# Designed miniproteins, single chains, continued (5): the designs that were tried, part 91

Each design is a single chain, and the fold is of that chain. pLDDT is the mean over its residues in the fold that is shown.

## One batch from the design tools (miniprotein)

Design m19338
Fold by ESMFold2-Fast:
Structure m19338 (fold): chain A 57 residues (1-57)
Amino acid sequence: SMEAIRRSEREAAEELLAALEADPALAEHARLMREVLERTGSGAAAVLEAAVALALS
């Protein structure tokens, strides 16, 4: 179901976010990803934001 997919995406985003937060060099990217995740509730949107921020660095 789409709900199961969204839950899986959220879990994957939280796991990725934890890894980014563990690296001080990526703290700003982790902050942006957390912000998007909290505002949208979407793991996919959070991952996309982090990817764009990294590409623009």
Scores: mean pLDDT 77

Design m19339
Fold by ESMFold2-Fast:
Structure m19339 (fold): chain A 67 residues (1-67)
Amino acid sequence: MKLSEEELQREVDEALVLMGIGVARIALENGEPVEEVREYLEELARRAEELGLEEAAEAAREAIEEL
């Protein structure tokens, strides 16, 4: 039942991307410039894509589209 180091890293990376999307939404709500939030989300989407985290990458792209 203990995940391998690679499985744990993948889970952590996915959680970090999803948490980053939440942070971006809070930042936008607090008056952070849309362009800064967009750059942050684009970096998250790029990293998720590099790591093969397809669902997380799609969630980040969807968040960008909602800006």
Scores: mean pLDDT 79

Design m19340
Fold by ESMFold2-Fast:
Structure m19340 (fold): chain A 95 residues (1-95)
Amino acid sequence: METLKRRIEALIKAFEKMLEWAREQGREDVAKALEEAIKKLRDAYENIDSLSETEVRRIIAEAVKKVLEAIKDDPELQKRFNEIEREVMEEELAK
């Protein structure tokens, strides 16, 4: 469960950074998808003791899928998302 907690923390941080960029670009559709994904991940994190690892993994997969679907037609956002995710994952997993 500790690895899943760290993954959720990293994803929330990455999505919050991406949300800032989406808003700066005027991409309200992407911003909304990120806000929904962040809320879902935070809810899972707060209730993690009540969730199985399978349920947590499913929630993470659904949140990521929602964001990826929102940016699928924007290669610049996809590139920036991948850069932010990599940076945040490396920082959080190094702790």
Scores: mean pLDDT 78

Design m19341
Fold by ESMFold2-Fast:
Structure m19341 (fold): chain A 81 residues (1-81)
Amino acid sequence: MEKVEEARKLILQAGKALNDGDYEKSVELAKEALRVAIEAGDYREVAMAYTILANAYEKLGDEEKAKEYRELSERYVALAQ
């Protein structure tokens, strides 16, 4: 339960960093959120973390990583039914 809340808070912080233009901080926070969400077994939060990573890497100009994380996000959205 606490790990799900921790992952959600990290996702919100990563999303804020993305909106503020701090793409490197967004990546760091989203990776930490991903780690916590995986430990919690929460596919929804895993998908959200991957979505933020895809958007952050797109803004950083890393099209290959953006595509990889986007595909991972879509997979985990399907698993979070």
Scores: mean pLDDT 86

Design m19342
Fold by ESMFold2-Fast:
Formats: sequence, structure tokens, C-alpha cells
Structure m19342 (fold): chain A 56 residues (1-56)
Amino acid sequence: MDQEKANQAILQAAKSAMDGDRETADRYLAEAEKAGATPEQIAAVRAHVDRLLAEN
């Protein structure tokens, strides 16, 4: 129902992953899920976050 909150949390998770901050990224993903992000959206963003953090 709070799509704007979910979208904002997803954006913050991606930004945190870009900075290498896994803990903050995981926290924002949890907030996105609580705000009503779909399981597919959460899975896609988590895969993207994991890819950014694993690229070394």
C-alpha cells in the first residue's frame, strides 16, 4: 500500500550497496518489504545488492 515508502527504501538499499554498506542495505530491504514491496521486487533488488557487494 505504501509504494512510495517501498520505492524509497529500495533506492536507499541500492545506494548503500554502492557504498559497500551491506548492513544498511539489508536494513533498507527489510523496510521495503514491510512497506509492501512485492516478493519479486525484493528478490530482484537483493540479487542486485549481492552482485554489487560480491564484485571484487
Scores: mean pLDDT 77

Design m19344
Fold by ESMFold2-Fast:
Structure m19344 (fold): chain A 65 residues (1-65)
Amino acid sequence: MKEAVEFSAGGLAAAALYAEGGKVEVKDDTIYVTVKELTPETEILLEQIKKYAELSGKKLEFYLE
């Protein structure tokens, strides 16, 4: 139940990040997140994506545009 909730939250966080002008790409074992500006909102979304990455056994790579 806890893992399923965090998995769903990761997908929702990725969609919200796209609305903020960010990008999310998944390659094999790595999730790449690119944002134009680091705001409190994008930091919260990054934390949710990071938890999703840990639960799915993937690495998280973060970039500023």
Scores: mean pLDDT 71

Design m19345
Fold by ESMFold2-Fast:
Structure m19345 (fold): chain A 85 residues (1-85)
Amino acid sequence: NAQKLLEEAEKHLQRGIDALRAGNYDEAAEHFERAAKLAEESGTPGAQSIAKTFRKAADAARQGNREEAEIYATLALIGLTVLKL
């Protein structure tokens, strides 16, 4: 079910944001990558673009760029919410 995959992606996105705020950047990146994979697996139109945004958040987190990671994570959350409507 595509909807359940998008809901699981959102859970990983939230865990990634929490890890990012805690300063656990590698953990945040792992969660953002997992969210990207789940969004792609959903097969929902637009999900590949959102997955790319999740991966940008993961890359920024791995580089220690918290502010850039927060921006991409927020954009991914907005996009994921729209896909679930």
Scores: mean pLDDT 87

Design m19346
Fold by ESMFold2-Fast:
Structure m19346 (fold): chain A 69 residues (1-69)
Amino acid sequence: VPEEELERDVLRALGLIYLTLGKQAEEKGDFEGALESYEKARELFTQAGDSEGVEEAKKRIEEVKKKLE
């Protein structure tokens, strides 16, 4: 249905935005902010059914967690 397609596209777009925000936070050394953004991206990609986006966000989350140790 059009509403489901629109919702999925919006969620995917938001996931990409949060991935970008996470990368920008990492570039600034804000690993806590990067982690929060990547966690939101993972949630959004999960809701969108974007398995590739979910895996990318998970990978970034694990990398950032190591920087916070």
Scores: mean pLDDT 82

Design m19347
Fold by ESMFold2-Fast:
Structure m19347 (fold): chain A 60 residues (1-60)
Amino acid sequence: REEELRRALEIAKAAYDAGVIKSGEDLLNATDEQLEKMAEVAGVSVEEVRRAIETIREHV
């Protein structure tokens, strides 16, 4: 549980640092194009990015 949230936040941080998203609101409303970019910069699959966003949404 904690590990899933931590991993999700690491993916979100990578996207933010890369400039793909600028806020938590952008993260929750990410387009398919932004999801692909986040997957690329975080080194994970698009499916993992979607799971990360859902995990963050569950905790906020």
Scores: mean pLDDT 77

Design m19348
Fold by ESMFold2-Fast:
Structure m19348 (fold): chain A 68 residues (1-68)
Amino acid sequence: SEEEKVERAVRYAALLAIDIARERGYKVLSVSAERPDDETIKVTVETDEGVLEFEFDLDKLLEEIEAL
């Protein structure tokens, strides 16, 4: 269903944000994700050095998941 696809995209975005933060040398303490609009997934990663914010395009993430 469309709802299941959106849930997968949100989880994928959170995992990407965590991976990027760790690759940059940050210790990840917590992660949260929200949808400020129908087109955007916003992921907030709390680290030992501060808060990082990532924005992802939902449609692009869905295309990436389909290509995996």
Scores: mean pLDDT 84

Design m19349
Fold by ESMFold2-Fast:
Structure m19349 (fold): chain A 79 residues (1-79)
Amino acid sequence: SAAASFQEAMEYMGKGEKAAAEGDYETAIEYYKKAIELSPTDALKAVALENLARTLEKAGDTEKAKEYREKAQELREKA
């Protein structure tokens, strides 16, 4: 259900934020990717994409960070 997907997306979002705060960017990236997959709305997906992009930039992958930020902006413009 959409409610179950939202709950799981938020859980993975929180796990990603915790991992990123601890400097574990590899784990944070994996959790944010799961949050993106499970996000039932463009608004939540955009937040997950921005968190993924920020984490990728800190991990040194500036090219992928830019790509995901652009995708997040597109989704925000639809909301």
Scores: mean pLDDT 86

Design m19350
Fold by ESMFold2-Fast:
Structure m19350 (fold): chain A 80 residues (1-80)
Amino acid sequence: SPADIVAWARDRLRAGVPPAEVFREVAARLEAAKYSPEEVLRVLIEVLDLLLAHLRETGAPAEGIAAVEAQRAHLRALLA
C-alpha cells in the first residue's frame, strides 16, 4: 500500500541509506505500482517530509535542505 512505501522509506533512512537514494527507490516503487496520481503525490510528499527531518537532524548543508523544501512545496501545490 502507499502507507507501506512510506514505512519502508523510514526504515531505509534509519538503516543509513542516503536520502537521495531512498527518494529514487521510492519513486521507482511508485512507478512500478498502479497508484493514482493523487496517491503518488501524497507518498512523495510524506517521504520528502521524512528526508527533511533526517537532513535537519544530521546537519546537512542549507542549500540541500532548501532544494528538498522547494520540491515539497511544488508537489503540495499540485495536490491542492
Scores: mean pLDDT 82

Design m19351
Fold by ESMFold2-Fast:
Structure m19351 (fold): chain A 86 residues (1-86)
Amino acid sequence: SVMDYLRETTRKMIEAMEAGKADEAVKLAEETARYLLAHLPRDEAIALANLMLTRLLIEANMANDPAQLQMFEKIAAAVLDLFRAE
């Protein structure tokens, strides 16, 4: 299901962020956003992408590490650019 995919890829993004794997986290986020756009109407894809980004932001804030917040900003920018382009 779309929700199972979103939950699993969000978990992998959090793990990549915690490991300092910036490029992997961004790539997973872009792949997840493209998956949502391929399987859902645009408005629903945006809503689920926002849910994903909210969870990543909470995790980054809980880490109390500025590097995690910088990673989140890079992920959020990549996802938003993808939705603006498509």
Scores: mean pLDDT 86

Design m19352
Fold by ESMFold2-Fast:
Structure m19352 (fold): chain A 71 residues (1-71)
Amino acid sequence: MKEIEEMLEVLKRIAEAVSAAKSVEEAQKAGREVIAEILGVDPEKYTVLEMEKLLAEKYEEAARKYAELLE
């Protein structure tokens, strides 16, 4: 449960940062910065696809457990 709660909190933070942006470009930048902060990486060193992959890898087990709860 704790890992699932952490994953959901991360998704919430990303959604809040994106929704606070006034444009699609600002939303992408805000989302990237939040993900980079969560992963502890430099947002300029990673592409969006690479950051998405790192985020997915970090929460892989939490996502699996969450999927099982939806069954």
Scores: mean pLDDT 73

Design m19353
Fold by ESMFold2-Fast:
Structure m19353 (fold): chain A 69 residues (1-69)
Amino acid sequence: MIEQIEEEIKELKDFKESITNEEIKELIDERIKKLEELKKALENNDKKKVEELEKEIQELTEKIHELLE
């Protein structure tokens, strides 16, 4: 799980370098930040924080997808 989150963060950082739109870059940065917080919450066994962050990450993913169209 943690390794999958680290790989996703790496892929998002690489993806961000290909983006010229500043609004999309900001959303990608927010998603990276939430993934880093999710990793920390998992290390601390904070189940409530994990559920909250997974929801927030999903909402950010949807916003990024909408702006890329």
Scores: mean pLDDT 82

Design m19354
Fold by ESMFold2-Fast:
Structure m19354 (fold): chain A 91 residues (1-91)
Amino acid sequence: HMEEVRARLERVKALIERLEKLYEQNKITPEQMRELAREARELGLDHVAELFEQAAKYVEKKTPENIKKAKELLERAIFLLRLYQVALETE
């Protein structure tokens, strides 16, 4: 159990770091968002995965308003991933 929790924690940390870098560098593409959604689903984080899928749809529309909405969804995803990280660290 502890080895599985540790492996899961490492994956969550890597996901957060990758997402934060993409956000800071304005490299938010539909392809990257779909890859992040897949990884979140593999971790059982279906709500986070849905935020990434919604962000991908907004980014595809390529308007400033839609990019802003995508960034808001990514901020929510980072917040939820950080909560999950804390939960795993408490175990």
Scores: mean pLDDT 83

Design m19356
Fold by ESMFold2-Fast:
Structure m19356 (fold): chain A 60 residues (1-60)
Amino acid sequence: GSRLTPRERAVATLVIDSVRETGVGPSAAEIGEKLGISPATVRRLLRRAAELGELLSVLR
């Protein structure tokens, strides 16, 4: 698949790690707080990661 940017990868990694540890993904607000970006930006990055199949492959 296409490569993620470092920021898109950081968002995807936080979701993957949370799902692996707790069985649930973190909220956009929680990711935004950790990365210092707005929840709206997090949602855009998550949609981009999902479009590339990276996040969807982990959630199945």
Scores: mean pLDDT 69

Design m19357
Fold by ESMFold2-Fast:
Structure m19357 (fold): chain A 57 residues (1-57)
Amino acid sequence: SLEDAQKMSEAGAPAFRAALERHGPAASDDERGRLNTEVARAAHQAIKAKEAEEKAK
């Protein structure tokens, strides 16, 4: 859904920003693809951690 896409974008933004600050813009399509995959995984982990915390309450 649109809400899920927005949550993923927000959760992944810090990782993406850090990569840009350290390495600059992706130099190739391959690098962009790898970055997108890692950012998506980081976002999923952050969302699951938050859900687990809410469930534990």
Scores: mean pLDDT 71

Design m19358
Fold by ESMFold2-Fast:
Structure m19358 (fold): chain A 95 residues (1-95)
Amino acid sequence: SELEEETKKLIERLKELAKEIEKVAAELASKLPEEERKKLLEGMEKFRKDLEELIKKVEELIKEGKYEEAKELAEAAVKFLEELLEHLKKLLEEL
């Protein structure tokens, strides 16, 4: 269905945003003092785990035929990651 295809595109968008976040976070970490850098790196480890669990949940919803719920979850996640990326970029500009 179109909903399944749209949801799969959102999963790909999540993966692309995660890669961009990783790059910005790595650059930010290189410019931060040791204590702040450690906190950012710990936050990124949690982020990777939480994102993996979220993607698995979206994929399980697709397998169950719950395409509308899967799409809503993926869309909310995309919005959150876009806002996170903008926040990290702003922090990098302020350094």
Scores: mean pLDDT 88

Design m19359
Fold by ESMFold2-Fast:
Structure m19359 (fold): chain A 98 residues (1-98)
Amino acid sequence: MIRSAFAFPLVDVDPETGTATSLAVVIVDKDTDIEEARKYAIELGKKAVEDSPFVKKILDIEVEVREHPFDPDKLIVTATITAEVDPSLVPPGLARRF
């Protein structure tokens, strides 16, 4: 069963390449269907990206599954979404190279 899920807004906006990343994290029981958990994390991350008016398209999706460091009966599923953005529409506070 899914125990908790959250998605971070677009971060690491690179105005030179016109890309940004988003992160979705899902914590599930170890006996959960991993493919269902991965799909849920991907959908959560995609939704966070697609709700942004400056996003043009999704370029890449990476999913990682790890055991919870403090609870052996749980897994952490992380989806990293890379999207192409219109740099002219990105708010100044997000358009920073680190």
Scores: mean pLDDT 73

Design m19360
Fold by ESMFold2-Fast:
Structure m19360 (fold): chain A 66 residues (1-66)
Amino acid sequence: EEAVRLVLEHEIKKLEEEAKKITDPNTRKKVQELIDKARQALDEGNFEEAVKYIKEAYKLIEEAKK
């Protein structure tokens, strides 16, 4: 369990770094909201939800790189 938590924390940290590179303020805000939701889910031990929000954030970042 703790190993999974550490992996997800590392993924969230990577998302935070990627979010800083987003030039569009609206997209950056949406990514940050997803990161916040992932952190909340992780804090509650809801790993499935944390993974879902992490995937959503990555998808948004991929679209934003246009």
Scores: mean pLDDT 80

Design m19361
Fold by ESMFold2-Fast:
Structure m19361 (fold): chain A 80 residues (1-80)
Amino acid sequence: MSREELIKEFEELKKEGMKLLKETEDKKLILQAIGLVLRAIGEILDLELDPSMSLEEAEKRIRRLREEIAELKKRIEETK
């Protein structure tokens, strides 16, 4: 995956995290969603500002963030 494609993947994860904020009224789950959005923003900035960042490492971070978003989505569904 190219650096530009990795940035787009993190942008999509940021959007998914923002969407989760609208799906729950639970304060703890809202704070977790905010944390995931902030992590996605940080990764985008790192990819744009640090050309030394490994693309392999960025792909690993995308997978981890995707897993954490899926877990939070599951927890939100359990509170409905």
Scores: mean pLDDT 81

Design m19362
Fold by ESMFold2-Fast:
Structure m19362 (fold): chain A 64 residues (1-64)
Amino acid sequence: MTYVVTTTLSPEEAQRIADSINRNVAGLTATVDGNTITLSGDAPAAQLGSVLHELSKVGTVTEL
C-alpha cells in the first residue's frame, strides 16, 4: 500500500519523521520530497494506523 502525506512541516522536520518511521516500523518505508512524506510497504494494521494518525496531525493523508 502507498500513502502520500502533504505536511505543513519544514523539509528537515519531515525528514526526521521519515527517519524515525524507517528505524522503528518494520515493513514500512518513508521517503521525503520537500514537505511531502510518502509511505510504502506492508506494516501491521496497528502500527500503520498509529503512524497515519500522527501524520494526520501535521498534514493531509491520501491513499494511492
Scores: mean pLDDT 81

Design m19363
Fold by ESMFold2-Fast:
Order: C-alpha cells, then sequence, then structure tokens
Structure m19363 (fold): chain A 83 residues (1-83)
C-alpha cells in the first residue's frame, strides 16, 4: 500500500506539472482551449478522488489537496501568461 500510494501521488504531481506547462504554452495560442484543458483536468481529478474515497479516505484527501494546488497553479499561469 505505502509504496503504491507514494507512486500514485508522484504520478499525480508529475501530471499536474505537465498540465501547468501545457496551459502556459497553449494560453498564448488559444485561451479557450487552455481553459477547457483546466476544466477537463478538474473533472478527472474529481472522479479520481471519488473513486479513491471508497478505498482510502486519507489517500483521497491527499490527492484532492494536491489536485487543488495544481489546478490553482494552472489557473494562475493562464491569467499571468496573457499579461
Amino acid sequence: MSEDVKKLLEEIEKKGEELVKKVKELAKEDKEKAEKLIEEAKEEYEKLVEELSKIDERLAEEVRKLAEEKLEEAKRVLEETLK
């Protein structure tokens, strides 16, 4: 469990960083697509947290917190990129 949990959290963090990078690049070319990418990521994270909460509530809470931080960062990057 602990090893699998750490690997899952690392994967979510890496995908979150990739999301932020993609939003930054995409925002300059197509702001609407960048906004949609963030919305799609939010829906995927919400589904993942719902599924995890049925197995391990503590893990679900950890994933939710990490996902919220990455989504917030992506939104901020979207707004700041188009200064």
Scores: mean pLDDT 78

Design m19364
Fold by ESMFold2-Fast:
Structure m19364 (fold): chain A 71 residues (1-71)
Amino acid sequence: MERVEELEKRLREVFEQIKALIDAGKTDEALQLFQEALRDFYEEMKKLTPEERKRLFKIFSEMVDELLARL
């Protein structure tokens, strides 16, 4: 099973790519990648304990706030 630290790393990498697309004015591509990231996040979350889900959710929420600040 995936560890929270591994999932955090993958989420940060995807969000960096989404930010780069937003900065490049490729909003449609950024939205598509974000939707794909949400699907992956959902699938990974169902494999985690409640404590791990809480930690991952906080990280995800912070990254979403960063994206919203760029829009």
Scores: mean pLDDT 78

Design m19365
Fold by ESMFold2-Fast:
Structure m19365 (fold): chain A 80 residues (1-80)
Amino acid sequence: TEKIEKAIELLREAIKLIEEGKYEEALKLVEEALKLVSDYFTKETIESILEKIKKLLEEGKVDKAIHELEILIETLESLK
């Protein structure tokens, strides 16, 4: 769906922002992407994903945060 495609675009942009060290801007895009696909996830799952990515970035685990976003993108691609 159009919403899934837009969410994937936002997540890819978030990865680029993380690579540039712009973590707060990246997290905002992740939140916007998850809101677009809220029909596929519970509110609790969305909050859990956001907290996980935020914690990984706060711990300096940048590569792991990017990997988690890549897994999310692959999951959304499978829903098309």
Scores: mean pLDDT 85

Design m19366
Fold by ESMFold2-Fast:
Structure m19366 (fold): chain A 60 residues (1-60)
Amino acid sequence: KPSPEVLEAEVLLALGLMALSLGDKELAVRQLEEALRLAREAGAPEELIREIEEALREAR
C-alpha cells in the first residue's frame, strides 16, 4: 500500500502541473520541489520521481 508521503507527493505533483497550466511557474516550482523531496524520502516508485523531475525541468 502507498505511504501517506507517497500520496502527498502525488497530490503535490498534480497541483504543480495545474499551476503550470495556469502560468504560475513560481508556485509550480515550489509544489514540485516539495513533491520531489517527499517522494525521495518515502522511497516512491522511480516513475513518480521521474515525472516530478520532468515537470520541474519544464517549470524552471
Scores: mean pLDDT 83

Design m19367
Fold by ESMFold2-Fast:
Structure m19367 (fold): chain A 89 residues (1-89)
Amino acid sequence: MEPKEGSLLTPEQLRELAEFLRKAAEMVESGQLTPEQAADLLAEKFEELARKYGSSAARQLADTVRAHKDLTPEQLRGLAAALERIAER
């Protein structure tokens, strides 16, 4: 019995998303991705979560990432840490 009708992602989903953000940050720092490419990848992941779970929060994150396209690795790690703290509560 998993509540899928909430505006909140599950703790497991938040941790998975945080890990994805950290990997994106590392790829930008290593030069494997440009900040713009990382932003597109993150926006696609957030849109997928928004469609799959009806998450307004994931949709807002997708819109925010697309609007900025120049997210720094530090900002990506900060967002990941915030999501992990929400998952731990």
Scores: mean pLDDT 72

Design m19368
Fold by ESMFold2-Fast:
Structure m19368 (fold): chain A 65 residues (1-65)
Amino acid sequence: TAEEYLKKGEQALKERKYDEAYEYYTKSIELDPNNAEAWFNLGLVLMAQGKTKEANEYFKKALEL
């Protein structure tokens, strides 16, 4: 489920496994594109990877939901 992918992404992010976190959050969004938490957390992953401009677009998407 979207919630299972969200939790796996959160665990990967906590462990600094950014590529794995990105994949899980992306799968969560594919199943539930209106999940603001998944969009926000994907932004955090991108920011941790130094992709600040892309991260800001994802944070904006989360705030609009």
Scores: mean pLDDT 84

Design m19369
Fold by ESMFold2-Fast:
Structure m19369 (fold): chain A 56 residues (1-56)
Amino acid sequence: RQALEEKARALVAAPLNKLKEMRRRKEKISKEEQIRLHLEALEAIRRAQELLREAE
């Protein structure tokens, strides 16, 4: 159970970190890409939550 939680956190941390770094360099990326990253992070969070719920 705990191992799964760590994995879930890592899953979310990675895209979130990417999002933060991209935000700092938003001038380098397109608006569309920014939105895509946000959606990806959101989906990762949702997935992690569901995974955690099923983790018995």
Scores: mean pLDDT 71

Design m19370
Fold by ESMFold2-Fast:
Structure m19370 (fold): chain A 56 residues (1-56)
Amino acid sequence: SALIEAIAMHDLGLSREQVDRAREMVERGASAREIGEALGLSEGNARGLINGLLAS
């Protein structure tokens, strides 16, 4: 998952803490819209992050 964390921090401008929050939200079944709104991402970028976290 280090690669997905690096992509999220560098390409999406997220902190490590925001990536950890995204993982927690995915584990509780949060939608791409909810994650996007919580982290200031578009729904598309949030969906990409979710897919990356689930694949790792």
Scores: mean pLDDT 77

Design m19371
Fold by ESMFold2-Fast:
Structure m19371 (fold): chain A 66 residues (1-66)
Amino acid sequence: DKAAEEGEKLFAEGDKAAAAGDYDKAIELYRKAAEEYDKSEKREAKIHSVSARLNAVALELDKELA
């Protein structure tokens, strides 16, 4: 499943960006991961899409509240 694999790759890159403190890049990568996961018909990919969007929202809120 190419969409799920690409989503997983982007999610991992988002995690690395967040760990490095590059929150803008992490938000962009999590959003892209969610878009790729949404292209997959697998239930697991749909769940990962929700997780990716929640991670992006959490970082966006941290930026607005800081």
Scores: mean pLDDT 82

Design m19372
Fold by ESMFold2-Fast:
Structure m19372 (fold): chain A 66 residues (1-66)
Amino acid sequence: KATEYANRIAQAVAAGNREEAKRLIDEAVKDGLITPEQAEEIKAMLDAGADPVTVALKAASALLNG
């Protein structure tokens, strides 16, 4: 399931769909796959206009390594 979230978030970010990316991040918090703190950090990166690849890698790292 963590891999599915990482893939979906990467796709949403690549498509420029920031609302979908944030929704998926919030769902990952609900499923216990990332912490609320990690989710806030990733969402802040999205809001700051961080590079889509950087955001996707950060989300994948949080989901797959922690």
Scores: mean pLDDT 80

Design m19373
Fold by ESMFold2-Fast:
Structure m19373 (fold): chain A 62 residues (1-62)
Amino acid sequence: VEELFKKAVLYIRQGKDEEALKLVKEAINKGLTKEQLQHLLDIARKYGREDLAKEIEKLINE
């Protein structure tokens, strides 16, 4: 989970939104916490990844 979280952060920073979203979904399936999801959402917003941020918001509210 930790490695998937770190890779997702890296891909968000690189603008690889689709790859980042796939990693986020995989990490959730492996036990990623809502707190870690919130951190990913904050990073996506910081880097102006609007569509990715909306998708992460949906996952938090599931």
Scores: mean pLDDT 81

Design m19374
Fold by ESMFold2-Fast:
Structure m19374 (fold): chain A 79 residues (1-79)
Amino acid sequence: IEEVKSKAEELAKETLEIAETKVKDEKFKEEVKKKVKELLEELERVLRELRATPEGRKKIEEILKRLEELKKEVKEKAE
């Protein structure tokens, strides 16, 4: 569980760094920042409420997948 949180934070940091350095569309950068914040907040909620359950594990995997998809989308928008 702690390893999952670290991985999510690392994915978020990488996504934000690509957005800040490689994306020139300021509106898109703000949308990325908002989505990252929302995904990290949802992860924290799941870890608080469901961390030890099979349901919690599935939701965590979904959040990680969404973060990876967001990173790919940001890379596609990168110069």
Scores: mean pLDDT 77

Design m19375
Fold by ESMFold2-Fast:
Structure m19375 (fold): chain A 97 residues (1-97)
Amino acid sequence: DDEKRLLTLIAKQASELAKALRDGNVEEAEIWLAFLLISIAIGKIAARRGKLSPEVVETIEKIDKLVDELVEALSRGDYDRAIELANEIVKLANEAI
């Protein structure tokens, strides 16, 4: 299922981002953020094309909002908040699988 593969990738990317930040590796966290942003962009395109169920569309919209907050937290060096937001993204993606 393409939806499950996408959500699994998002969960993995957000989890690896949180781990990198816990390890103090901001550069690695930024790489995982780039992959996460690409996966969300793919999800948004799929949603616009009617390729996702309504529940998954709602999940992608919630994750997109959380990623905007995560980018803001990273930009100001608030790594504790960024980890919290990344963990919430993991939870939302896993709940939609």
Scores: mean pLDDT 90

